# Designs tried in a protein design run: designed miniproteins, single chains, continued (4). Part 56

Each design is a single chain, and the fold is of that chain. pLDDT is the mean over its residues in the fold that is shown.

## One batch from the design tools (miniprotein)

Design m14048
Fold by ESMFold2-Fast:
Structure m14048 (fold): chain A 51 residues (1-51)
Amino acid sequence: SELDERMDRVVAAANAFRDAGQEELATEIRRLLGDPSPEAVDRALALVEKA
């Protein structure tokens, strides 16, 4: 689904931020994904795009 595709992108970005030493940002994104709703995924994606 479109939501699954967005989640895949967010997960990949969170892993990349963690690998780059952006642990705080990666942790916040993981927190949002821990409560899986379309709104939480959109908020996580916005953080990824802003970074």
Scores: mean pLDDT 75

Design m14049
Fold by ESMFold2-Fast:
Structure m14049 (fold): chain A 65 residues (1-65)
Amino acid sequence: MTIEEKLKEIFDKYREYLEKNLSPELQKKAMEEIEKVLTQALKDNDVEGAEKRIREIVEKALKEE
């Protein structure tokens, strides 16, 4: 599995979670931040760091609810 494939799996998992648990406005904000993290992870080849940062973004979005 390539880094791109791993990042897509992480993205899809958290996208589904956000769609079920957040308002459309908070979902959009969280997804934009996640997209930036994924872009950086592709440059750094850091899947584990990306997943950690995505979890932090999701936790912050849930707190803003």
Scores: mean pLDDT 78

Design m14050
Fold by ESMFold2-Fast:
Structure m14050 (fold): chain A 91 residues (1-91)
Amino acid sequence: VKSELIDKIVEAAKEIRPFIKDEKDAEIIQETFQKIAELVKNSENMSVEELIKEIEKIGNEALAKLKNEKAKEAFEKKMKEIIEKARELLS
């Protein structure tokens, strides 16, 4: 179950690349997805709701750092997909 969520995060990281033109935005987004994947790997003692809340927090902090509006839109879409997958797999 965790492996499927990690796969979804890796897929999101790959799919977003063509939409991100700014290298700093790309760096922030890739680091954020890696941070979320590490959180999922280390989440054995977390409830589903605690994990989703922490994913949302990490995503919102990254979103505030992004400069390009198109990058923000693409990132928000991928974060929503990850959160939906987390709810599906962990509930």
Scores: mean pLDDT 83

Design m14051
Fold by ESMFold2-Fast:
Structure m14051 (fold): chain A 86 residues (1-86)
Amino acid sequence: DEEIEKKAKELEEKRGKKYAEGYKKKVEIEKEQKESAELILEELKKKGEVSLRAIAEEERKLAVEKKLALPSPELIEKIEEELKKL
């Protein structure tokens, strides 16, 4: 993403390479969490059912497939809130 690369360059110039690397890793983790949340939401949308049990079941499936730390419902809401600010 051009905007992410631009921000990383600005951070490298102002705060050093380690800070720019940290920013890139943070963005990568946030993208992975967003993708996981989007996959959970798509599965729930297909089933027409939104419940904590359904979310937990899809979360377990994604954990096996992606080998990633999946967001809790609270973290999904926080991710959506942050994405609306972007």
Scores: mean pLDDT 61

Design m14052
Fold by ESMFold2-Fast:
Structure m14052 (fold): chain A 61 residues (1-61)
Amino acid sequence: MDEEINKKAREAAEKVEELAKEGRLEEAQRTSDEAANEIRPLDPLVADLLRHESKKILEET
């Protein structure tokens, strides 16, 4: 993975986790979707990984 793309995905996942812990599940989902859509044309595998991690966070919170 490109380091810059990986960093953006990690920061997005951390924000999703923070929003989910605050009970803002809709905002967390939106943040995940927007970040994944920005990353997908650059690296679709990283975008899919971000969506998978975000879904896991939302299911566990």
Scores: mean pLDDT 78

Design m14053
Fold by ESMFold2-Fast:
Structure m14053 (fold): chain A 67 residues (1-67)
Amino acid sequence: SLQEAAGILVDKGWITQEQADRLVAESADVKQLIINAVDYFNLPSELLQIALIENEEERLEALRNFA
């Protein structure tokens, strides 16, 4: 879910809860949420490779495990 993906970014300390709430409001899906996070908050561009993963479960797992 959008909230789950945004929550992962907050748990990693990469964005604030307010930034996560914005991403959830402005993103149609988890792929777009990752793209928006990189664009809005200057997160590592390597996250764009995770956004390209077609399987939603694998995409979220890759996001959780990103160091």
Scores: mean pLDDT 83

Design m14054
Fold by ESMFold2-Fast:
Order: C-alpha cells, then structure tokens, then sequence
Structure m14054 (fold): chain A 100 residues (1-100)
C-alpha cells in the first residue's frame, strides 16, 4: 500500500500526508498509527503532535489527546515568536474544552 511504501522509504512527509487523508476519511485509529510513525522519526514535529491529539479526541481518548497537546504546547513555548504564542494559546483553549 502507499502507507507501507512511504514508511519503508522513510518518507516522513508522505506518511504525515497519508495520516491526514485517513483523518478526513474517519479512519482515526489508522491515522493515529501513521502519526506515531512520524513522531518515532521526528519527536518534536508539532504538526504531528497536534494531529495525533485530534485523532485521540475523535477516538474518545481524552487523556492521551491532552498529553500530546501539552507536548506540542511545550515545544511551541521554547521559541517565543508571535505565531508560536497564538498556536500555544489555541492549544490551551482546546485542552480547557476537553477538560470542561
């Protein structure tokens, strides 16, 4: 399959793109597996951490979702740019909604 070929090739960008396609199709478990593969190669990939958190919310795994959102927020806060502050604040609000 395209996913198996991308994983075997180490094509992290392609694996991420396929994970996002699976999310759009409602294949949340398969998307999470591909996003975990991205994070195995790129542990600090903020986009993959956020996408995995979204997949876990859609799977009803709120505690796991919060853990990945918190990891993404911590990484964004390491570089104090206006863009990173906006993204970190958006993540904080999403965590608050999940906990409410």
Amino acid sequence: SAAEEAIAAGDVERVFALAMEYLSQGKYEEAAELLEEVLAREPDNVEALVALAVAYVLLGKDEEAIEYYEKARALLEKENTEENRKLAEAIRKMIDVIRS
Scores: mean pLDDT 87

Design m14055
Fold by ESMFold2-Fast:
Structure m14055 (fold): chain A 60 residues (1-60)
Amino acid sequence: SMEVERLIELIREAAERGDVEEALSFARMALGIAKATNAPEEEIKRLEELIEELERRLAA
């Protein structure tokens, strides 16, 4: 969806700036929308993997 695509762009920008908390917030929003709109399993899995990576960075 256009909304998920826009959020992915925002995730990238936040991550590049070192704002991991902001990137994680956008990633969680994108996952919620993807699940609600029955997005492809591959897209949902990629978002889940991205969230795990961002959570790891935040915990470090």
Scores: mean pLDDT 85

Design m14056
Fold by ESMFold2-Fast:
Order: C-alpha cells, then structure tokens, then sequence
Structure m14056 (fold): chain A 87 residues (1-87)
C-alpha cells in the first residue's frame, strides 16, 4: 500500500540521518540503535518492502563500516529513496 511505501521511506531516512549524526558527532551507538529499530519495524511491512528496507539498511551499514563520508552516505540513501519512489 502507499502507507507501507511511506513507512519504508521513513525507516530508510531515519537510518541515513542516524548515520550522518553518528559520523559527525562520533557517536556510533546512534547509528546502531537506528539500525536495530529499522530492522524490527520492517517486520511489519509487506515482504517486498521489508526486503527493500533491509537491503537499504545493509547498504548504508556497509558504507559506514568502509569509512564513507557522511555526505556519501546521504547521497547513496537519496538514490535508494528515489528508486523506491519510482516503483
């Protein structure tokens, strides 16, 4: 449903914002808490949207683990969001 798509977008945006804040303020726990929350809340989505959100979260986590800049993570999350909106 459109409501499920909007919820999926919110979860991805929350994780991206948490990654940005975590990097800028040197607080990795902010990102980890957001990832755990997104994974739990994704369970309430349709299987297709749940898979999309979990993949997006894993991609953002990979960038954080590889030492990508906050700007690179935000740009990547923006591309993921555009992909979901285009569906």
Amino acid sequence: SMEDVERALELIEDVAVAAYLSIENNRPEVFETAVERARREAETLSPELREFVLRAVDEIRRLVEEGASAEEIVAHARRIIEELRAR
Scores: mean pLDDT 86

Design m14058
Fold by ESMFold2-Fast:
Structure m14058 (fold): chain A 71 residues (1-71)
Amino acid sequence: MVLKPELQAAIQKLTGKPSASFQELVNTLRDKKMIDPKTGKVILTPELAKLTGKKELTVDELADFLASNRA
């Protein structure tokens, strides 16, 4: 997935991979317990919160945001 450099860097810090897929990102969030099991919302890192303007969003909203911010 090709993203804007700032967004790609934030995802790389979270996943530890330079070219993570969306599924790998979701798996990393689940493994780090950053997805609320009651609401399905993702708890964003400070970097992602600044880039999205939100503190939390659903996995689907995150997918849409990443799709809208491709390089």
Scores: mean pLDDT 73

Design m14059
Fold by ESMFold2-Fast:
Structure m14059 (fold): chain A 79 residues (1-79)
Amino acid sequence: MEKLELEYEMAKEALENAKSVTEEALRRIAEVAERLLRAGLYEEALEIAEKVLEFAKKNGDKETAERAEKIIKEAKEKL
């Protein structure tokens, strides 16, 4: 739990302060959102996934954008 909360805070800070996010970093942050979703932290998963989707669309990373959209849909269904 503690490690996941730290990863959530780091991901949130990176997304809020970044001018750009590399594809590798964005994939890692998407993994954090997926783990938040599996842990039942739906609001946090939704927050991170929405920002991941924004950056994935800017980067043209369709795979990560689809992953983020799935997380958003599932999180909203659980809220």
Scores: mean pLDDT 79

Design m14060
Fold by ESMFold2-Fast:
Structure m14060 (fold): chain A 59 residues (1-59)
Amino acid sequence: MKRAEVLKETADSLLEGARKQAEELYKKNPALKPRADQILRDAEKVAENLRKMAEELEK
């Protein structure tokens, strides 16, 4: 159960970090928007997988 909390917190931290990184990348060079969008999509998939693993560990 405690590991599940760590996974959820890690997912939230990864998502927040990815958002800031993507936003900064886009702000410096708008041509990199597709790359910034890809970073966000990858982070969302990782975060979702971590949350699902956390739910499985709570069973």
Scores: mean pLDDT 80

Design m14061
Fold by ESMFold2-Fast:
Order: structure tokens, then sequence, then C-alpha cells
Structure m14061 (fold): chain A 87 residues (1-87)
């Protein structure tokens, strides 16, 4: 339903925001650590993709798109947390 798609999309947006905040922190801490920087950039790009998919899911009511947004947001968060650990 449109309500289910909206709820999942809003969860994805929340997780993607956390991923972006952690990725930015990792970028600031990485300095010369290319591995941490590359992971942080990957996390930021994936979070941006998740936000785009989530907004599109909210507009269209597409549940599959909302599920994909949530998956991408969670993967972005994992990358951001790994980037912070290595920074």
Amino acid sequence: SMEEAKELAEEALKIAKEAREKALEAMKKAGKNKEALNLAIAAALRAAGAEFLAELAKETGDLKLAEEALKEAKEALELAEEALKRA
C-alpha cells in the first residue's frame, strides 16, 4: 500500500541521514588514510542514492522501490561505520 511504502521510505531516509553524517565524520578524520576516505565516499554516494529512491517511493507509492531504498540505506550505514572504524 502507499502507507507501507511511505513508512519504509521514511525509515530509509532516517538511516540514510545517519549514514551521511557518519560518512562526513569519517571523511574529516581520514586525513591521509585512503582506505577510510574511499569507504566514506562510497557510503555518502550510496546514502544519496537511497534518499533518491526513498523520495521516489513516497511519490509513487511503490513498495518495491521503498524496500530497495531501505536496503541501500542500510548498506550505506555499514560502509560509513566501517569508514569511521578505519579513520
Scores: mean pLDDT 89

Design m14062
Fold by ESMFold2-Fast:
Structure m14062 (fold): chain A 57 residues (1-57)
Amino acid sequence: MKEEIIKELKKYIDEETDLDKLSEYAKKLIQEKKLKEEEIEEIRKEIIDYLEKLNPS
């Protein structure tokens, strides 16, 4: 489940340009799946890292 959510969020980032909606989508997926805290943190780190690499900074 964690890997599937990470994959879905990365795909969402690749397809969508609205990062605010990405954050909302991520929260909804996490809440819906009732993941453990450790899994939530892993998803957060993966997505933040992915976004950091895409950030034009």
Scores: mean pLDDT 72

Design m14063
Fold by ESMFold2-Fast:
Structure m14063 (fold): chain A 62 residues (1-62)
Amino acid sequence: SKIEKILEEAKKLIEELKKEGFSKEQIKEIVLAYVELLTKDLSKEEQEKVKEEALKIIEEIF
């Protein structure tokens, strides 16, 4: 699905930013902005779900 692809790309972005030495808080800011841009055409419920899942990925990686 579109959501699955967005989350796969978000995970890659999180891993890359971590390799570059970005802090967890910086990564949250960048990734949430990225997710908002890619989900602008989705429902508010779907947007919130994608944000929540992206934050879970950050917690799992850190």
Scores: mean pLDDT 84

Design m14064
Fold by ESMFold2-Fast:
Structure m14064 (fold): chain A 79 residues (1-79)
Amino acid sequence: SLDRLNEALYHLQLGAKYLKEGKYDEAIKHFERAIELLPEGSELYAQALRGLAIAYENQGKKDEAEKWRKKYEEAVKKS
């Protein structure tokens, strides 16, 4: 629905804002919420996956960052 899309866009914007502020735990929660709201295979879903990979990388959580990076790469190859 349009309301679901608007909520997802809000969470993507907050995730990006928190990444810039170095607030990685907050960024992760917002990107996770965006993933819940967006259809798999959408460009915005791929952007949320990328956001998670970047947030985990910046926290030094290399295994989690690699997991989400691979999901992102797979998502963009299918689009």
Scores: mean pLDDT 88

Design m14065
Fold by ESMFold2-Fast:
Structure m14065 (fold): chain A 70 residues (1-70)
Amino acid sequence: SVEKAAEALLELAERVRQAAGPVTAISGGKPFKEGEKRTLTLRLQANGEVFEVTVEVEDPVKAAELAARR
């Protein structure tokens, strides 16, 4: 389900944040302020179906790394 997928993505984002080290500036843009949160919408495909999941993240760099794994 979408809610289960969102939960799993949040847990993966947390693990990436813990493993990958400190946040830097956003490439090609302005840096996020401390504590600023952004939403990221990911499109996942499984068995020919498309799911859209929205995840709130504090670190856009880590969010982009997570999205690249899909």
Scores: mean pLDDT 47

Design m14066
Fold by ESMFold2-Fast:
Structure m14066 (fold): chain A 53 residues (1-53)
Amino acid sequence: SLEDKLREVAARLRARGITPTVEDYNLARELLEEKKKSVEEAVEEVEARRAAR
């Protein structure tokens, strides 16, 4: 389910030292639901956008 995928994204982000924000969850949801990205792709995109700040 989408919720299970979001929990997995959050767990992987935490393992990388990132505490997910509401903005990170919203981005991950868009990537998974609208853009049909994998969990791995969603994690990579969230991490990349945080690194660009």
Scores: mean pLDDT 82

Design m14067
Fold by ESMFold2-Fast:
Structure m14067 (fold): chain A 100 residues (1-100)
Amino acid sequence: SELEELLRKTLENLIKNYEELLKKTKDPKLKETLKESIEKLKKALESSIEEVLETLQEIEKDMEKIVRDPSASKEARRIAALAGASAGVAIMHIHVLLKS
């Protein structure tokens, strides 16, 4: 369906964005969190919409933990904030698609 294709594209775009952030990341904890988030997103491509939304919310929480970590570098906190915001935008896009 058109909805399923748009959902897949939303997740694929988020995966690409996270892979680019991963290439730029030097912080070991953020690298691990980004790799885990990419794996969760790839699994979400084959999941229900409810599981997709839960996965995106979990990723937002994981990124927020880094944003609030005073031991993380300023650069790592900025990248984590961007990654979390991108997951939030994906959640919004999915909600818009569900209303259509």
Scores: mean pLDDT 86

Design m14068
Fold by ESMFold2-Fast:
Structure m14068 (fold): chain A 91 residues (1-91)
Amino acid sequence: MASEILSAELTAVIMKVLEKKGVKEASEKEKERVKFYEELLKRLEKETPADWSLSERLARERARAEGVSDEEIASMKSASELDALVIKKML
């Protein structure tokens, strides 16, 4: 269920990127990116401390995977800011 919920969040990010690009469907690259994040999520669920937000941890790892620097990630205050930066990088 957690993986399904977070996969839905990742799908929403991909769909927002596609809307900005004006394309009708996800490219093969976007589909592979979603699969990569699903695998990353499985590892984070196993390693994330109980008192940390899973969505916040996932947002940080997504940003890192998209080439955002550790310095930029550290400067962000929320998962929403990290996701906005990832969307911008994907455009």
Scores: mean pLDDT 61

Design m14069
Fold by ESMFold2-Fast:
Structure m14069 (fold): chain A 71 residues (1-71)
Amino acid sequence: MEEDLRRAAEALRKGLEGIMPAEEAFEKALELAKRAGNEEAVRLIEEARRAYEAGDYETARRYIEKIEELA
């Protein structure tokens, strides 16, 4: 479960850095968080996606940091 959250956070960072498509990064992260059964991580990923879509990359990064704290 901790491994799934770690991978979710890594995917999100790669999305923000442009290493992988952002849509793919968020979908992968959501799937991993749901597999982990961590509803707080799912919520944080959805909040990060919302911030990213609004162009608020700093807020998105802060949510990713919170997800890393759960791993």
Scores: mean pLDDT 81

Design m14070
Fold by ESMFold2-Fast:
Structure m14070 (fold): chain A 89 residues (1-89)
Amino acid sequence: MSKEVLELETEGGVHEIAAAVHILIAEKYEAKGDYKKAAEHYYLAAEHYEKAARLYEEAGTEEGKRLAEAAREKAREAREKAEELEAKA
């Protein structure tokens, strides 16, 4: 399958937006003390950041490599936050 670089980088960006939306939802649940729902949405954010990283890496550009590294860092942060909240649930 031959996705063009532009399509891969754009799809990566869409997954980053999806991850950011899940973080916003998670923060709202955390503020309400619903740690279980907050953790679920932080895990979903991590999955979307991991998907974004794979798409950026597949693009094979220097920009894509940098974006992939940043997305993986965000995925790790989201997963760590999810694990902390899950322990409180």
Scores: mean pLDDT 88

Design m14071
Fold by ESMFold2-Fast:
Structure m14071 (fold): chain A 89 residues (1-89)
Amino acid sequence: MEELVERALAGDYEALLEVMEIEARRFGLSEEQVALIRELMERAYEEYGLKMALMAMGFALALAVEGRSPEEIRRAFEEAFEKFKENLE
C-alpha cells in the first residue's frame, strides 16, 4: 500500500486507481459505488490532471463511506468540482 501511495503522489494515475479500489473494498463499498468513484476520478484527471483526480478520489470515497447514495455523491461532486475549478483558475 505505501509503495502505491508514493507512486500515486509521484504522478502515477494507475497507482491512484489501485489505491482507490483497495480502500473501497476495505470499506465494503458496492461495485456501483466503485464505478461512480472511478468515473468521477477519470473526469477530474482528463480535465485538470492528477491533483484533481486525487481530490475527487478522497471526496467521493468519504461520501460513499458515510453511506450517501450515488446520486448524492454525484451532486456533491459537481458542487465541489466548481469550487476546485475556481481555485485552479
Scores: mean pLDDT 78

Design m14072
Fold by ESMFold2-Fast:
Structure m14072 (fold): chain A 81 residues (1-81)
Amino acid sequence: VSDKELTAAVLIVEIAVIRTLIERGADPEEVAEALEKLAERAEKEGFEEAAEYLRKAAEAARAGDREKALEYLDKAIEALK
């Protein structure tokens, strides 16, 4: 497994955890902050498309749009595969 493949796998797991937190009603502000930090890490590692979806998910979460936030997280995971 390459360093990039391992990083992608770790990001997928972290996104899945946040996805579960959103479904369980975690605080929107805390979720958005966590997603923004993940987007910064994804961008630094060269996953620009995933980073863009994570930022959109953060905006949706902060706005209270849980359905859109989950959709963007699913798109971020697909971009990392």
Scores: mean pLDDT 85

Design m14073
Fold by ESMFold2-Fast:
Parts: C-alpha cells; structure tokens; sequence
Structure m14073 (fold): chain A 59 residues (1-59)
C-alpha cells in the first residue's frame, strides 16, 4: 500500500483503534477496518468517513 494509506491510518485510526480493534492479537488493522466496510461508511462511535480515494489508499 501507498505511504498515503499508512499516514491516513495513523492519523485517523490509531488514536481510537490502536488496541480495541486489534484486541490481544497483532492484526493488520488497515485491512480489518476496510474489510468490515467501516471506513467508507463512517462506522459507529465517531469513526470518520473517508472519500472513495482515501478508502482506496487505505486498502
């Protein structure tokens, strides 16, 4: 994935999903949130919405 995708994940996801999404196991968080379709839809609990371009960069 592009560096832009990594930066977007760190800025928008790591602050909220650094442990809660991963739980006790190291999981590729970017792939996890994208596969669940949460990124493009904003998701619950204040998860941000991303443009289609940003979603593609996160995938």
Amino acid sequence: PAAKGEALFKTNCLACHNAQVVGAKPVPLRKYVVERGLVSKGGPRGMPRFSAEDVAALA
Scores: mean pLDDT 50

Design m14074
Fold by ESMFold2-Fast:
Structure m14074 (fold): chain A 67 residues (1-67)
Amino acid sequence: RVDEILAILRRNRLSARQLAELLGISLKTAREVMRLAGKERLSAADIGRALGVSPRQAVELLLSNAR
C-alpha cells in the first residue's frame, strides 16, 4: 500500500536491500535509485527528487515495476 510505504520511508532511512524488500524490486534497481539520490540511505523525498517526481509518484512508479 502506497500510503503505508510512504509512512515507513518518511520515518526511516532505508538501505538498498531494505528498499528492495519493501517495494518488491530488484536489488539492482534499489542501488540505482540510491546512486541517483546520492545517498546511502533514502527517504521518500530523496526518491522523489532522484526521479524528478513527487515522493508519492516515485513509490507508485517503483511498485508498478515490481514483478
Scores: mean pLDDT 65

Design m14075
Fold by ESMFold2-Fast:
Structure m14075 (fold): chain A 69 residues (1-69)
Amino acid sequence: SRVTSLIAAARILYVAGQLNASWGRLEEAKRDYEAAIELLEEAIAHSSGELKKEAERWLAEAKAALEKL
């Protein structure tokens, strides 16, 4: 579905952000996390139930990671 595809893409961006941050590439990490947040906000807007909860959990993690940069 569109929602599952958005969550999957956001998770890939989140992992890319973690990798960039671990290597000291803070500007790339920021872009990756911001892109993940945008996709997760769209997923939340178009979902309900367990998929919405999953998207909200990933959104919280991506926002926390961005704040730590």
Scores: mean pLDDT 90

Design m14076
Fold by ESMFold2-Fast:
Structure m14076 (fold): chain A 68 residues (1-68)
Amino acid sequence: SAEEEKIINEAIKQLSDKEASIVRLYLANPNIPDKLIADTMGISVGNARELRKKALEKLKEKIEELKK
């Protein structure tokens, strides 16, 4: 719904620029390989994997905060 999209977009605004970029790539393609994220952001595959995990966890926390 439009309300869910608004909450997700508001949560993304509370992330760092790098975390927001990773989250947007993942939301556009949930099966995006870490290598493509790494190539897009100019970082290592290992760093892309860890940043993706951290960014998605933080996004989940921010969404839950906004629902309260």
Scores: mean pLDDT 83

Design m14077
Fold by ESMFold2-Fast:
Structure m14077 (fold): chain A 61 residues (1-61)
Amino acid sequence: MSPEEVYEEALKLSFEELARKALEAGLAGDRETVEAILRAAEEKGYSGDEVERGAVRVLLE
């Protein structure tokens, strides 16, 4: 999947879904997917720090 396709799909996700996908991509070492998710989060009004905190919360579940 291209980074542009990831970005477009991520724009349709909730914050929790964005944080979960960012965690999954980060654990897989997929930097391009993480960057695309973070760009979509910023477009929706979330900071990278907010997404990181959400991902940590998912990890601790």
Scores: mean pLDDT 78

Design m14078
Fold by ESMFold2-Fast:
Structure m14078 (fold): chain A 61 residues (1-61)
Amino acid sequence: MELTERVYEEVKRLKEEEPDAPLEQLATRAASKVLEEYPEADEAEVSRAAAEAYRRLREEL
């Protein structure tokens, strides 16, 4: 599974469910959720994926 894509999908889902929430906060929550699903994943890699998802979604919104 591509961690970057999974985190991006989770942030997008959370933003659709809670449109008033800051993207930065949603990216943090998405990273935590992905780490719960894939505990063997590198925490730093997931954090970078969350930062990338935040930048991408901010540009798209």
Scores: mean pLDDT 78

Design m14079
Fold by ESMFold2-Fast:
Structure m14079 (fold): chain A 75 residues (1-75)
Amino acid sequence: SLEGEAIDLVGRAVAATKSVETRKLAGEAIEAIVEGDYEKAVEYLSKAREIALENGEEEAARYLDEARELAKKAL
């Protein structure tokens, strides 16, 4: 499912990041996805990705970007 794929990608980003802030925003994105609030999910994923990029966490940022694109398809 799109929901399952998005949650899996966010989980991979959480595993790849060392940033508490990125993990917190990723967790809020998962909650938004589960609630069906894909607009909020896109906002949280975009913020998490930006922080990951600022921290040089390219792998985490890539997973967050992929999850964001899936969330956008649900809009």
Scores: mean pLDDT 89

Design m14080
Fold by ESMFold2-Fast:
Structure m14080 (fold): chain A 65 residues (1-65)
Amino acid sequence: SEEEKLREALRRLSELAFRRRNAEAVEHLIQAAKALDAGDLETARRHLLEAARALGDEEMVRELE
């Protein structure tokens, strides 16, 4: 499902953001998690995409577009 795909992206990007100490990515991931909990998949996807861009995860950017 779209929700499962976005929750997996959240998990992977959260691990990367923690390792890299990237505050911009962490802020987007917090907003993505809140959106997922609210059932707002469009808002979650946008924040996950911005987190992926902040982290330079080009493969994840392509996956989320």
Scores: mean pLDDT 89

Design m14081
Fold by ESMFold2-Fast:
Structure m14081 (fold): chain A 65 residues (1-65)
Amino acid sequence: SSEQQRAAEMTLRALRSHVEDMKARGVPRDEIEETLRRMVSHLQKRYDIPPEMAEEILREALELA
């Protein structure tokens, strides 16, 4: 739905900002990836994001790390 697409877009923007912050602080890639997996899992539960959409968000977020 449009609402789910909007939630996914906002989630990805937030994850991108967080990745940039972690990289600026010198956080290792492996730790960034673990953090992204945890964040996507929490956001999926919080906003009832479908599993397929959550997987896509995680895939795109991991490319940022």
Scores: mean pLDDT 79

Design m14082
Fold by ESMFold2-Fast:
Structure m14082 (fold): chain A 65 residues (1-65)
Amino acid sequence: GGASDAAAGAAAGAAGLPGHAAAQLTFREVKESGDDETAAASRALADQRPDAATGAAQLRKIAEE
């Protein structure tokens, strides 16, 4: 990947243009990762930058609501 792609993803989550759609995409990805051992890697990343994990959690909560 590239920085541009990462920026686009972050912007989508932060901007919330398609709030529900963006949250659904993140939710599906996290759900699959949670089912697999990838959850461990996600947790390690969240520990390094809890602010990022908080953003993802908030986005997921919006999709649930």
Scores: mean pLDDT 53

Design m14083
Fold by ESMFold2-Fast:
Structure m14083 (fold): chain A 62 residues (1-62)
Amino acid sequence: AATPEQVEAVRKALEENPDGLNAPELMKRTGLSPEELAAAIQELLARGEVVKQADGRYVLAS
């Protein structure tokens, strides 16, 4: 499972980038590994706080 700090880092990056970020961009901005990012994204998706767009970018859910 992702740590609260990892989830918050992803959420913060998406707040700064309302147009959305793909996985490589999120890794660059947060410093998370692919495994850590995948766990954080899974948690945010499960909570309905993030959605994946058709172009593969993640955005905060309204």
Scores: mean pLDDT 83

Design m14084
Fold by ESMFold2-Fast:
Structure m14084 (fold): chain A 70 residues (1-70)
Amino acid sequence: SEELYELGLKYKEEGDNEKAGEYYLKAAQLALEQGDYRKASEFLKKASEATGSKILERASEIAEERYERE
């Protein structure tokens, strides 16, 4: 998931917010599969910031609630 997040950061630096959001979302999905809700919430928040997606913003809040319960 970290490697996918780094790719997202690289695309953001290049000005490709669409691809940055896509890789942040892929990183979040992998983090969720690993049960890492903290990283998933961080990556979903970055994806929502890159894309402006309110759905991804809400998803990051849900993931954050899950890790805060731990």
Scores: mean pLDDT 78

Design m14085
Fold by ESMFold2-Fast:
Structure m14085 (fold): chain A 63 residues (1-63)
Amino acid sequence: SEKLEEAKKELEGTKSANEALKERAEEFAKASKDKKEAEEALKEAEKKIEEAEKEAKKKLEEA
């Protein structure tokens, strides 16, 4: 169905965006001299990725 196709496309877009977020967070962590600062940045990025994936998955289930 068209709704399902759109939801799948949005989920794929979200996954792509989340991969970019992960890559940026890892780059920041590597550039950071402070290990704790790097760990916090990675944790925040992981949390945002998880929330975005849950929202996209929810939309797919509703479609």
Scores: mean pLDDT 76

Design m14086
Fold by ESMFold2-Fast:
Structure m14086 (fold): chain A 57 residues (1-57)
Amino acid sequence: GPLLEALREAQRLVDEGRYDEAVRVLMKAGLTREQALRAVRLIREGKTPEEVLAELS
């Protein structure tokens, strides 16, 4: 779904150190700023996009 694709894009941005851009991508996909910041933190901790999606649902 669109959110899972946004989480995969966010993982690529996080791997590049582009954290603010990862937050913006997730907010554009419908997450609140708080949810986007939490998702970026989970990705930085090594969670997969699929695992992060499960924790947000």
Scores: mean pLDDT 89

